# Designs tried in a protein design run: designed miniproteins, single chains, continued (2). Part 34

Each design is a single chain, and the fold is of that chain. pLDDT is the mean over its residues in the fold that is shown.

## One batch from the design tools (miniprotein)

Design m5153
Fold by ESMFold2-Fast:
Structure m5153 (fold): chain A 94 residues (1-94)
Amino acid sequence: MSIEEQLLKAIENLKKYLASVLDEETYKKVNEKLEEIKKLIEEGNFEEALKVLEEMIQWLREQVKKDPSNSALRLALTLTELLVKEFKKLLEES
């Protein structure tokens, strides 16, 4: 599987999981960012895709601060941080 294929699969899996745990409004915003990241990956713009992922992490951190009792938001943040680590690892291998 290519790096592009692995990253696109990881994003689609994250989208499916987050759709099951996040509220509709939060998921809509996260999905818009993930679609932007997917498009950048398809264009070969991995550096910009990583920047958008890091912006999404920053936004999720602010959401967690506003609602620290919301386990779904904390899980979304954790899964996105794991995706960033995988993304960086795959880019170092390319």
Scores: mean pLDDT 82

Design m5154
Fold by ESMFold2-Fast:
Structure m5154 (fold): chain A 75 residues (1-75)
Amino acid sequence: MDEELARLEAEVKRLAAELEAAIRAGDEQSAKTYAERLREVATRALELAGMSPAAAEAMAQQEVDELIAEARKAA
């Protein structure tokens, strides 16, 4: 369980970096793909950490939206 959570956390960090890079490059299609994947992986990681599915999905969506907003401000 802890090893799977650590793997998902590493995947979240990787996808967040790729999402930021896609936004900065103006690659809207890749940004959309990475944002969806990041939300899915983050939701799963939060569920494994003990959050309810509804709370995990809401938090993951908020984190993705904030990351996109910050990356767009820096572009």
Scores: mean pLDDT 82

Design m5155
Fold by ESMFold2-Fast:
Structure m5155 (fold): chain A 98 residues (1-98)
Amino acid sequence: VEELVREAEELEESDPERAIELYLKAAALAAAEGDAELAEELTRRAVELVERATEDERKRTLSSTAVSIEGVGLVIDAELSPTSPVVREQTLRTAESI
């Protein structure tokens, strides 16, 4: 059980999916040995790691979308500011007309 927990701790950073599997296996073994408290703790750790991995994946998909939208949104909001770029587009259109 301790070996599985240690391996899971080492894998938390590099392979969280594998770490979750190892925590669940360690929890099942602890439950089979009658250590309900250890089984609960390991299950809780697995659930926390699932939540973190799911939130990190959700943050990755939402961050690439949100950083693109927020970055573009801030640029679009700056473009709707009276000092940019309707004046720049009109100045460029006037320059192209000359």
Scores: mean pLDDT 59

Design m5156
Fold by ESMFold2-Fast:
Structure m5156 (fold): chain A 91 residues (1-91)
Amino acid sequence: ALDAQLQALTAEVSALAHESVDEALAWLDERIETTADPRLRTALELMKLLLEARKAGSITDEQLERLRELLLALAPEEEAEVEDFIERLRK
């Protein structure tokens, strides 16, 4: 159930971001404030961080560390895959 919900939210955010990054960010802010599920909130915070970095055209070391924290909270068993993703964003 939760994995299906995360997949649906990721698709919705991606669709919104194609139309307007600002609208996607506003939608994420509202969802983060209203979400009671901590894992779902972590996923929404992750999506917001990625969109903020995309809008800025750059990602800070502080944002990369937060991104690693959020990804490992969602998928602690995928540490190697998380590190590969972070390295790709750093380039």
Scores: mean pLDDT 75

Design m5157
Fold by ESMFold2-Fast:
Structure m5157 (fold): chain A 71 residues (1-71)
Amino acid sequence: MKVYPQLKELQERLLEKGFNVVEEVDGKEDENAYKLLKYLHSLGLLPSDRNNGNFSEEELKKIEEFLNSLP
């Protein structure tokens, strides 16, 4: 089981923008993290081959800038 601590740190900001990226019910945490990564891939914010591991500070900043750009 792979957990992304940086995604959990962004969880409150993502929730404010309507994204449920971590669900602590019935062990769905990894599934929701994977859904977020697919979503970010579709937006071109992450390389298409990135599916795992820790985010860099630059990648986290891009995610935060994206979230701040949403209405």
Scores: mean pLDDT 55

Design m5158
Fold by ESMFold2-Fast:
Structure m5158 (fold): chain A 77 residues (1-77)
Amino acid sequence: SVEEVKKELEERRPELLEELTAAIREGGLGAGYQVAADTIARLAPELSERYGVPLEEAKALLEEFLRELIVEAIARA
């Protein structure tokens, strides 16, 4: 379900925030966006299969989550 996807993303929040912050510190905003894109490509199929949500919905949920998270990572970098 969508709720289970959101729960797993919240559980992964500290890890993903650290990864995005480190990428931005090392390579700037472009590096942060690349890590976000790579994360979507890697996790969207996994979350889609695990929770039974359509792939495009899993991608949209990840894009929304990472869009908010990257703003926080920029503030911390």
Scores: mean pLDDT 87

Design m5159
Fold by ESMFold2-Fast:
Structure m5159 (fold): chain A 89 residues (1-89)
Amino acid sequence: SLAQEALDLGKKALDLLKKNPDKVPQAMIKSAENSIDLAESALKRGNLESAAKSLQTLADILEIGAKSYKLPKDVQDTLKQLKKLLEQL
């Protein structure tokens, strides 16, 4: 499903951020992890709307981070893909 693809992209973005721990605050990583956990839990319950909202929160966190920090290109590219999928949900 598009929601599962968006969740997988969100997890990929978080994994890429964790490879560059000096580039972003730990609090941002924790917030992103929480959004992913909420989205995954919502999908397991079949709640597509809640999953989409949690993934949108993740995208917003990453976009705020990108404005404050020069995120690696692979994180930025993954964020663009995530935002494109979220527009289709």
Scores: mean pLDDT 81

Design m5160
Fold by ESMFold2-Fast:
Structure m5160 (fold): chain A 87 residues (1-87)
Amino acid sequence: SKKGAIEVLKKVIEKLKESPEEKVTGNQVGQWFQESAEELKVSEEEKRLAEKLMVEAMKKAGLKSGDDEASKEKVIESLEEVIKKAE
């Protein structure tokens, strides 16, 4: 469901807020996404929707590849914007 996908993005925001790092890479954010989807035990359909929303948020934050860096704050803001539009 759409709600399951949104909960994955919210869990990624929690992991970002708990990280002591000021900057994050696309690879780090992608790892937190995988961990969040596994922890929440979302369906494959919910995971695919969450991945699509995640990609849009990362593009907004300037994370176009796994090696790109962005501020943690900018990534959180982009995720919050995507969640708001998806709700």
Scores: mean pLDDT 85

Design m5161
Fold by ESMFold2-Fast:
Formats: structure tokens, sequence, C-alpha cells
Structure m5161 (fold): chain A 93 residues (1-93)
């Protein structure tokens, strides 16, 4: 994962000037890291777009962020944390 500051900047640019909702859709702990999965629903051109974001915080207080855009046609998406090799599957409503 990239550092939170770097990826937060990229995520901020994606949602800038758009209305969005944020929901916690998953959390777990593994390999000394606490993970939270956030779903961003952003309004674009009258339609909602979904962005899945994983925030990880390790025992040294370092934070890591990864994000992926979720297609509305996919009922589930699998996200892998490359640093800790943790896999999470999220199922959309």
Amino acid sequence: MKEVEELSKELSELIKGRKFEQEVVGEWTGNGVDYVVLLYEIEKDGESELILTILGSDENGKSYLGSVKVPKSEPSITVTDKKYKKTYTYTTK
C-alpha cells in the first residue's frame, strides 16, 4: 500500500467537487494491522459511482491506503493488500 497522504491526495482529486456518501463496510485485524474498508458512493452525471477504499494502520502507527473503483455490474470485488498479502472480498448490495 502507498502512504495515506499520497493516496488521500489521489482520492481527494477523484471526489473533488462531487457529492459523496461514506460508509464503513468491513473491518478486520491481521499481521499486526487494523484494517477498515470504506465505501464511497459519489454522484457523477446523475449516476452513483462506487469506490472501495482500504485503510490499514500498523503497530508502528503507520497508515496505508489502497482504493479501487467498483463496477455496478459486479456484485462482489476482491481487494488484496500487497504489503501484508491480506485479501478481502466485498459484496455490493
Scores: mean pLDDT 63

Design m5162
Fold by ESMFold2-Fast:
Structure m5162 (fold): chain A 86 residues (1-86)
Amino acid sequence: SPEKEKLLKEFEELLAEILAHIEAGDVEGALETLERLIELLKKNNFSEKIIELVEEAKRALEAGDYREALAKLIEAAKLFYEELEK
């Protein structure tokens, strides 16, 4: 549906922004964009498990664990794609 296509685009744009901030060493920008991603997921009634994974990614970034943050974001994205296709 057009609504699902728009939501997918918004999700992918936020992920791209998070990755760009991390690559630039802008941890604060990455954290702000993660908050926007959490808000998008909550506004669109995605499962708590997906939201928790993004919140875990945020905590990992705050701790300086970029590997763990990326792992959590990959897991969240997989669940997002699965839930979007329902």
Scores: mean pLDDT 87

Design m5163
Fold by ESMFold2-Fast:
Structure m5163 (fold): chain A 83 residues (1-83)
Amino acid sequence: MIEELERIFEEIRDKLSPGVRDDVEAAIELVKEAEREKDVRESVILRTAASLLLIGAEFEAKLQGMDEEVLEKLREMARLAAK
C-alpha cells in the first residue's frame, strides 16, 4: 500500500502545485499512521481521512487546470488510501 502510494506520488510530484503536493504528502502520512495503528476502527478513520484529503486535492488540482492524467493519479491514490 504505502510503496504504491509513494510510487504514484513520485510520478506526479513535479506536476503538482505546492499546496496540492503538501495535501498529498499529508494523506500519505495518514496512511502510514493507519498502518501503525493497532485499533481497526482508528485505522479505518485514518484511511478515510487520507482518502478524503486526496479527493480534495484532486478537486483543487482540477480547479488549477492540472492535466487529466494527474487528476486520474490523484483519484487512484484516494481509492488506494481507503483500502
Scores: mean pLDDT 85

Design m5164
Fold by ESMFold2-Fast:
Structure m5164 (fold): chain A 68 residues (1-68)
Amino acid sequence: MIEVTEEDVERLREAFKKRGYSDEQAEKLARAVAGYLADKINEEAQKRGLTPEEARELLRRKVDELAA
């Protein structure tokens, strides 16, 4: 299983702040979204037999998509 990093949360928080959310809203949304993505990726990794490295790369790409 992969874990959410503070770097993932920070990147999403900055993206939400750029979109007009307050600091408090951006923090809550970033942690909720990062946790949700990690849970879904861990489920997919179990089903498809992905390595932790492949699961980590998939999470990074999903965070990048949302931060764009």
Scores: mean pLDDT 82

Design m5165
Fold by ESMFold2-Fast:
Structure m5165 (fold): chain A 67 residues (1-67)
Amino acid sequence: MLEKLREVHKKALTKYGRWDPAGAYEVIKEAAKLVGKSVDEIVEELVKAGANLLSVDSVLSALEKIY
């Protein structure tokens, strides 16, 4: 699971850079698929954990702490 998130994170960084909500959203979508939750549920967990949804790195770091 975490290996797949790290792969998607690396691709998102290459395509969008570190500070892009589109790149962050690609990591969130993959997490939702991998854990069997909706995107909205993952976003709520990230916001509660204090993640910056404009940062691809912040989203991955928060997901690694939650899961």
Scores: mean pLDDT 81

Design m5166
Fold by ESMFold2-Fast:
Structure m5166 (fold): chain A 76 residues (1-76)
Amino acid sequence: ELSPELEQRLKRTALEMVEAAEAAREAGASDEEIRARLQEIADRAVGTIADPEARALMERELRRLIENIMRAFRER
């Protein structure tokens, strides 16, 4: 389970990812380019977490979020 601090961080990162994905798509970016941008955001967020368990949990949640965003774009 995520601590309240990690939940807040996940929510902020999720918002950043959605905004970045929408902006990239409007700019004509490919699905590959959007995925790479989201992965960059995820790696940056994960890289700031010192605790190994919290880092692994955040990495899993962000990886799942990337797949959900990409799937939503594919189903339009």
Scores: mean pLDDT 82

Design m5167
Fold by ESMFold2-Fast:
Structure m5167 (fold): chain A 99 residues (1-99)
Amino acid sequence: MAKPTVEHLKEAIKILEEAIKAVKEKDIEKLLEIQIEVSVKILEAAVKKDEAKLVIFSEVEEALDEALRLAKKGDYEEALKVLEEKKKKLEEELKKLGG
């Protein structure tokens, strides 16, 4: 499997931190803007054939889609858990890469 780079993991973690803040503020519009930004990054990775970036940002998009779905239902605590669990997983991967 293609391993994400340290820079891709750091960027993905920052995006998840912004999404976590949006969920805590109950700002669905901001969460949607973050989702759109990630979709653009996925398209760019696909065009550049950057498989490692495509994989990591696809995982972030999946977490954002689920969090947005839960937030729209008023399940902000569950939305927060989804994002925090994905962030923790990426932080553990970053630690294994020496960062």
Scores: mean pLDDT 82

Design m5168
Fold by ESMFold2-Fast:
Structure m5168 (fold): chain A 71 residues (1-71)
Amino acid sequence: SAIDQAIGLLRRAMSLPGISADARMLINRAITLLRQGNVSQAIALLRQARGMTTNPDAIALIDRAIAILQS
């Protein structure tokens, strides 16, 4: 499913170096919201987490997850 694909990308983003604890908490909360079907709130948290990281690989994975969730 789109949700499962997005969660996979988000888990990969959290495994990358340079991701802050705060960004990881927001991504983990977004994954919980996705599992509950609350896609709109999850996307809001993912945009916030994106703003808290400078790792371009992590940003790309978060952006891909958001794009899948908006499809």
Scores: mean pLDDT 88

Design m5169
Fold by ESMFold2-Fast:
Structure m5169 (fold): chain A 117 residues (1-117)
Amino acid sequence: LEPLIELIIAQARVVAKRARELGFDELAETLEKIADLLQKYLASTDPEEREKIMLEIVDLAEKAVELAKSLPPDLQRQVLDVVSRILGLIYLTSKNPEIRKKVEEVFKKLKELEASL
């Protein structure tokens, strides 16, 4: 699990850097915040803190999907790929039904956007 989270953090930072280089600063900041929160998640042993971090990540993932709608196709696909992996990770690690339901809702929005590519 930890190596998978570290890979997702690395991918999020690479995509964020590319977004920033292309002038998509809000998207870059959103992806960097997700990466930072994933690092905090790895460092935390408190279940309540971990749930709060997961909820913040899901909110930021939803924002990233919305921002992805106006991106060039190549960057759009890269953002949706990273966000899909983030949502899958949270769904597999969270035992909270409210968090899992929110992940399902964001994932549906992501899949609708993917279908338009």
Scores: mean pLDDT 88

Design m5170
Fold by ESMFold2-Fast:
Structure m5170 (fold): chain A 89 residues (1-89)
Amino acid sequence: EYDKELAKALTEALKALGKNYSEEEILNMSSDEKRKLINEIYEELLKMMDELGKSEEEKKKIKERLQNQENIAEMLKALAEEIKRLKEE
């Protein structure tokens, strides 16, 4: 059940970046592949913040918010929302 929630959250974050992965593809990934993908999403968020000229303090607040989530799935949901907000979607 948690694996499905994680897959949905990861798929949503990827969709926010314009990348199309299915939940089935995510579920079939190794833990290392999922971790690399999560890191790529996070790096894209940091790049978007830099391109938008976000201050160091604004970047810190976003990073702290993401790090304070209960689990990785909730972190990915928060990450997807931040990406959507930065894209004005």
Scores: mean pLDDT 78

Design m5171
Fold by ESMFold2-Fast:
Structure m5171 (fold): chain A 88 residues (1-88)
Amino acid sequence: IEELALETAFRAGAEGERLGADPRDVARRIVGLARSHGVELDLEEVERAAERGARVAREDPELAKKLIEELPKTEEEFIRALKEKAAE
């Protein structure tokens, strides 16, 4: 669960940098969304992952494009993936 959330935060942070979003806001959105569906995530770890993604987008735009392509296209897809991991 945490691994999937951190991977998603990392990729979302990279996309957020491209859109001018604060990585902390990206992290809070991910944690809040997961929590609304009964999944508890460590906000500090999610924030750190989003910040790393934002940094990669600044330092390596080509790698950032690949990370963004693997990002769940909808919040629903992300929540479904988290719930599937939680059920295992």
Scores: mean pLDDT 72

Design m5172
Fold by ESMFold2-Fast:
Structure m5172 (fold): chain A 91 residues (1-91)
Amino acid sequence: SKEELIEEVKKKMEELSELARKYLSEELVKKLSLIISKIKYAIANLSDEEMSKELEKAVEEIRKLLEANPDTPEEVKALAEELIELLRKLA
C-alpha cells in the first residue's frame, strides 16, 4: 500500500543518513540531507501530483550525486539505490 511504501521510504532515508554520516565527507552529507529534507517535505505537504514530481527530482539528484562521487562506499550506494527504487514506486 501507499502507507507501507511511505514507511519504507522513511526507514531507508534514516538508514542512508546514518551510513552517510559514518562514511561520507561533511559536504556530501549536507547535500544528501538537503535531498532527504525535500523528500520529507513532499511526502508531508504536497498533493499526489506535486509529490510525484518532487520525488522524481529527488531520484535524479541522488543519481547525479552518486555519479559525481564514484568513490562512494558500496553499502551507501546500495542503500541509495534501494531508496531510489522505493521513491520511483511511490511517485
Scores: mean pLDDT 87

Design m5173
Fold by ESMFold2-Fast:
Structure m5173 (fold): chain A 69 residues (1-69)
Amino acid sequence: DELLEKLEEVLRSDPEAAELLDLYLSLGISREDALELTLLYLKGKAKANPEDEKLQKMAKEAEELLEQM
């Protein structure tokens, strides 16, 4: 699924989100659930860092990709 691949690509562009995603996958969580949980982390990180324009754009793009699934 191209949308899942694009979502993973966006999430992996943040190093901490990438590590968290790998952790969820190693625990046997499904790819779809792991991506959704990692997006929740990224959204929280963006909310805590409102001045980080790059982080805001990444979180918004990832959320829009998830909504298209």
Scores: mean pLDDT 84

Design m5174
Fold by ESMFold2-Fast:
Structure m5174 (fold): chain A 65 residues (1-65)
Amino acid sequence: MEELIETLLRFAEELKEKGLVVSIEAEGNKVKVKIDDSTEENKKAAEELLRLGEALGVEVEIEFL
């Protein structure tokens, strides 16, 4: 489970480097991500994070700014 969370966190970090994610917070088996919903690319990033979370069995919470 820790290994799966690390995979999701690395993906979220990559999106943050691209400017698609504002902040990332991990708590237990849950990952919270803040995204600015002002662009279509940011919305797609949210969809990819949710999809990856489902595939890995990790809870993903998206907060739009």
Scores: mean pLDDT 78

Design m5175
Fold by ESMFold2-Fast:
Structure m5175 (fold): chain A 55 residues (1-55)
Amino acid sequence: AKGKVEGNKLTATGEGEVKLELEDGSVITVKSGETKEIDPSKVKKVLSGEVEVLG
């Protein structure tokens, strides 16, 4: 899946899901067609999918 970050929101598109690991060790999973609020400055790494930051 492809994730797009616009401000504090992550939207996932395509097949599968986007998984992000945060600096506190938490994992956020965003499924295709879903939007979740995130803090991009707290993202440690992308575990699954591709992430594009728009801003």
Scores: mean pLDDT 77

Design m5176
Fold by ESMFold2-Fast:
Structure m5176 (fold): chain A 87 residues (1-87)
Amino acid sequence: GMEKLEEVARQVSEKTGISFEMAFRIIELLANGDVLAAVLLVLEAKREHPEFTIEDADFIVEEALKAGVMSEKEGEEFREMLREALK
């Protein structure tokens, strides 16, 4: 339910320093299978928060996978798209 997404978003926000609202939107997009939209929002987060690192983006994937919010396949797609976008 929504409570699981909120819990994951809270952990992401606390660890990475991005707002809870932004973290929640990223996690919600991943939960809906909107991997490309989630990647674009992570790139926006990095643009607005230069201290946001690729390790922070990986933390988002790890927490989403751990919570069952996304599949391993979707996690691989997310990582691949981020790698391509950061070239």
Scores: mean pLDDT 82

Design m5177
Fold by ESMFold2-Fast:
Structure m5177 (fold): chain A 89 residues (1-89)
Amino acid sequence: AEAERFAEEALAQIRELLDKAVEYEMKGDKSKAASYFTAARLIGVGAIEELLLAGKPELAERFRQRYDELVTEANSRIEELKKKKEEEA
């Protein structure tokens, strides 16, 4: 369905942006990392709004949950990588 395709495409874009955010955070480029996190959040918020306007509140809630999971995974990866770097120091 059209709304489901839109949601999956938005989640794929968010995942790509979050992967870039993790990459730049680990390189010490906090400004670029923050920029990619912000871009992912803006796409996420926009997608939720569009799904709600399309009359798809259950799909919007599932999207929000998957978005939250992707952000949590990105933050967890950063925390684990930082701990590993400190252990190597």
Scores: mean pLDDT 86

Design m5178
Fold by ESMFold2-Fast:
Structure m5178 (fold): chain A 92 residues (1-92)
Amino acid sequence: MTPLQKLAIEVLEEILKLNPSDAETYKKRLEEVKNAKDDEEVFKILVDILHDITRYPKEIIEKAVESVKPYADKLSLDQFLLAVLFEINRLL
């Protein structure tokens, strides 16, 4: 399991703990991440999730995640999410 895949799983697990009304959608995305062939699929799923919850344009989220992705093995979930949010704010 790659660092990016681990972070994407942790994001989805945290969302599911909040008991969202569309929990089945997030559960399906969790299985998609676990069954992803490569980090390109994980990246696409993570961008879609972050777009759904933040409502920021996918293009901005893609750039933010791409900037933080090389450091995924060095960051906790909280640090990763804060770094992505910082990059989103820089790109706005």
Scores: mean pLDDT 84

Design m5179
Fold by ESMFold2-Fast:
Structure m5179 (fold): chain A 63 residues (1-63)
Amino acid sequence: GPPAPVRLTPEQVEEAIKRIEETKKVDPLVDDDLIRRSYRVIANLAREQGNPEAAELAEEKAK
């Protein structure tokens, strides 16, 4: 795959998780598959940045 050009900060990962949770609150009809996919992307990014706690949280949300 393509190289990661920029490494996200742990705070950006947390912000992304919060944004998804806000989206779920504001739009309960949002596609669950899209939400799960978004959380999986965040989990992978968090792991690459050495933030396993954020990765675990995102994976749990991806269920």
Scores: mean pLDDT 71

Design m5180
Fold by ESMFold2-Fast:
Structure m5180 (fold): chain A 95 residues (1-95)
Amino acid sequence: AAEAARRAAADEIMDEINRKIKEIEEKMPSLNPEEQKEARRKMMILGAMAVAVAVLLVVGAPVAEIYEVAAKAYEKMGDKELAAEYRAKAEAARA
């Protein structure tokens, strides 16, 4: 069912967001001030992505839109590999 697919996609993305935030928080005390600023920026993008995914899940948006939000967030973070992976998942969900 489309609803089950949306929940699975949202759960996958939320688990990844939580893991990445934890990794950044654990490394934060070891970072220099420039690295801390970059890490804080990435955490803000991850937080915005989590809110966007939650909203899309609640309004019943297509799975492809949920993956597109993840792809755009990773592009903003400079993570080209994850951005490409989620874009491919969005395309697969449309076709």
Scores: mean pLDDT 83

Design m5181
Fold by ESMFold2-Fast:
Structure m5181 (fold): chain A 101 residues (1-101)
Amino acid sequence: SAADLREITVEYARFLAEVSETYYLMDMDKNQNSPASQAIARVNEANARLQATLDRFNALLDALGRQNPSLAAQLQSIRQHARQVHQQTQDIIAQYKQGIS
């Protein structure tokens, strides 16, 4: 339904906003030469929030798939895309931590 599509759009936008915030925090700490311990603590907190948001998003997709099985393939595709964005973010965080260690 239009309401379900709106809910998916809003929650996905929230996920992308938290990805963007994580990138912003890494850039800010690099540019300001923040102490490594503080930079690592901040990115770990941002990453924990990002994981929680992804978990909520996946739960939403699961609930919608149960209510409308005809959407299962499309919802799986959206889930896979979100997982790829998350995995890329994890790789960038790992490289960032290695660079400031």
Scores: mean pLDDT 86

Design m5182
Fold by ESMFold2-Fast:
Structure m5182 (fold): chain A 95 residues (1-95)
Amino acid sequence: QNMNLTNLAGLAGSAAANGTYVYNREINGLDDKEANREAMGTYFKVYMSLVNKDEITALKMLEEAEAKARKAWEAGVERAQGALLAVQTAISLLK
């Protein structure tokens, strides 16, 4: 196996967490503590889904994070562009 599943799970989890964080900070107006708490929850769920070979749940969560990052980018949040690209990259690696 050419790809380390743990590394892929970490990359995908981080991408989903970043998209969720930016959306909650900039669109939902959550403070840093609340936005980070939800982002860490998203990281854990995506990471554990991939480690447990539940790619369907991981892809669903990544697609939800992509939609959130895209919504933030379309609203003019410049930092959302990096989060959107990271989520799209993670989705492409899982398909």
Scores: mean pLDDT 85

Design m5183
Fold by ESMFold2-Fast:
Structure m5183 (fold): chain A 80 residues (1-80)
Amino acid sequence: GVIEALEKGIQALEAGDAETAIEYFQRAVELAKANPDLPEEILKAAEVALRYAQDGDYETAIRFAREALELAKKAMAEKA
């Protein structure tokens, strides 16, 4: 799901693997687009994280990916 994709993307960036991180952030964006139950803010944060990762600003990419991750965790807790 979106949470796993964001977590794997963050882990890859922290390990210095930008290519793998970009792939996971792309997956997170596509999964968020496909999920009508997710708040728009999660998609927007994931898209910003992807953009900064592609631009080589990995610190900013991690910040927005973590924001998207926390928003996704809160949204899923409301369904439980």
Scores: mean pLDDT 83

Design m5184
Fold by ESMFold2-Fast:
Structure m5184 (fold): chain A 89 residues (1-89)
Amino acid sequence: MEEKEKKVRELIKEAIGQIAVLDLPLAISRTLGEPLPESLRAKVDEAVARARQTIEELEKLKPEVPKYKPLIDELIAALRQSIADYEAA
């Protein structure tokens, strides 16, 4: 139990960080009406790949940590939305 809880906490931290990396640059770009710099775009593309891996790991871990299931479901939904919003831009 403790090891699985440590893993889920680490993945939750990663998911929150990935949401911020995906959403904040896009929000700044939209607010200023300026395109994202290529260097920042490259970092966001890497974050998208990492976010997809985090979703897969969270889904695999979810049945092992029932008390975290509602939070995991919310984070997966948020990550998928952030990826979709970025790819649509």
Scores: mean pLDDT 79

Design m5185
Fold by ESMFold2-Fast:
Structure m5185 (fold): chain A 95 residues (1-95)
Amino acid sequence: SPEQLERERELLRRTLEEVKETLRQSEKNGDSRDQRLQAVMDVLDREYLRSLNDGRNFHLSGVIQLTKVVLDSFDNNDSVDEIIQKMEEVLQQLL
């Protein structure tokens, strides 16, 4: 329904903000890239399972797309700013 889609869009926006905050906090803490990736993946894995359990297919699709961006960005040694920009661009296309 349009109402369900709007709720899932809001959930996806909140998921992005949590991942952005996790990346920024990890950078401020001076965490290793491996620790930073693990912290972000913990957030994304939690939201993946939550969307599966709740049957939120739009949010699930968004979480999968964000996960792909994060993994590709870490493989490319992108900066935190570059990772955030790429995630925001993907979300703008989905929303």
Scores: mean pLDDT 89

Design m5186
Fold by ESMFold2-Fast:
Structure m5186 (fold): chain A 104 residues (1-104)
Amino acid sequence: SLPGARPPAESADEAFERFIAKLKELGVLTDEQIEELRALYEKAKASPTSATYSIERREGDAVLRVVVSYTKTADTETFTIAVVRLDADGRVQEVLASDTYTKK
């Protein structure tokens, strides 16, 4: 969550695992949802330019939606994950977590 940080010292995969650890600390996703998030991450980063993927999971009467976006431009790659809660009508109620990784 610091866009002006120094050059990244870790790979996108390492940053992704750090983000997963953060989500587990926040308690917003189950281990099963984390496994699906890993699959979406791999699909997103395999895109030649950009891709957005999402999954939805039941949480009581609400739905958790996880969105994974990947953008590659010149020597810059950006990976963003957001976890939102949807109501019964599919509308966003709140953003539970989001994070962005950028490689120069």
Scores: mean pLDDT 71

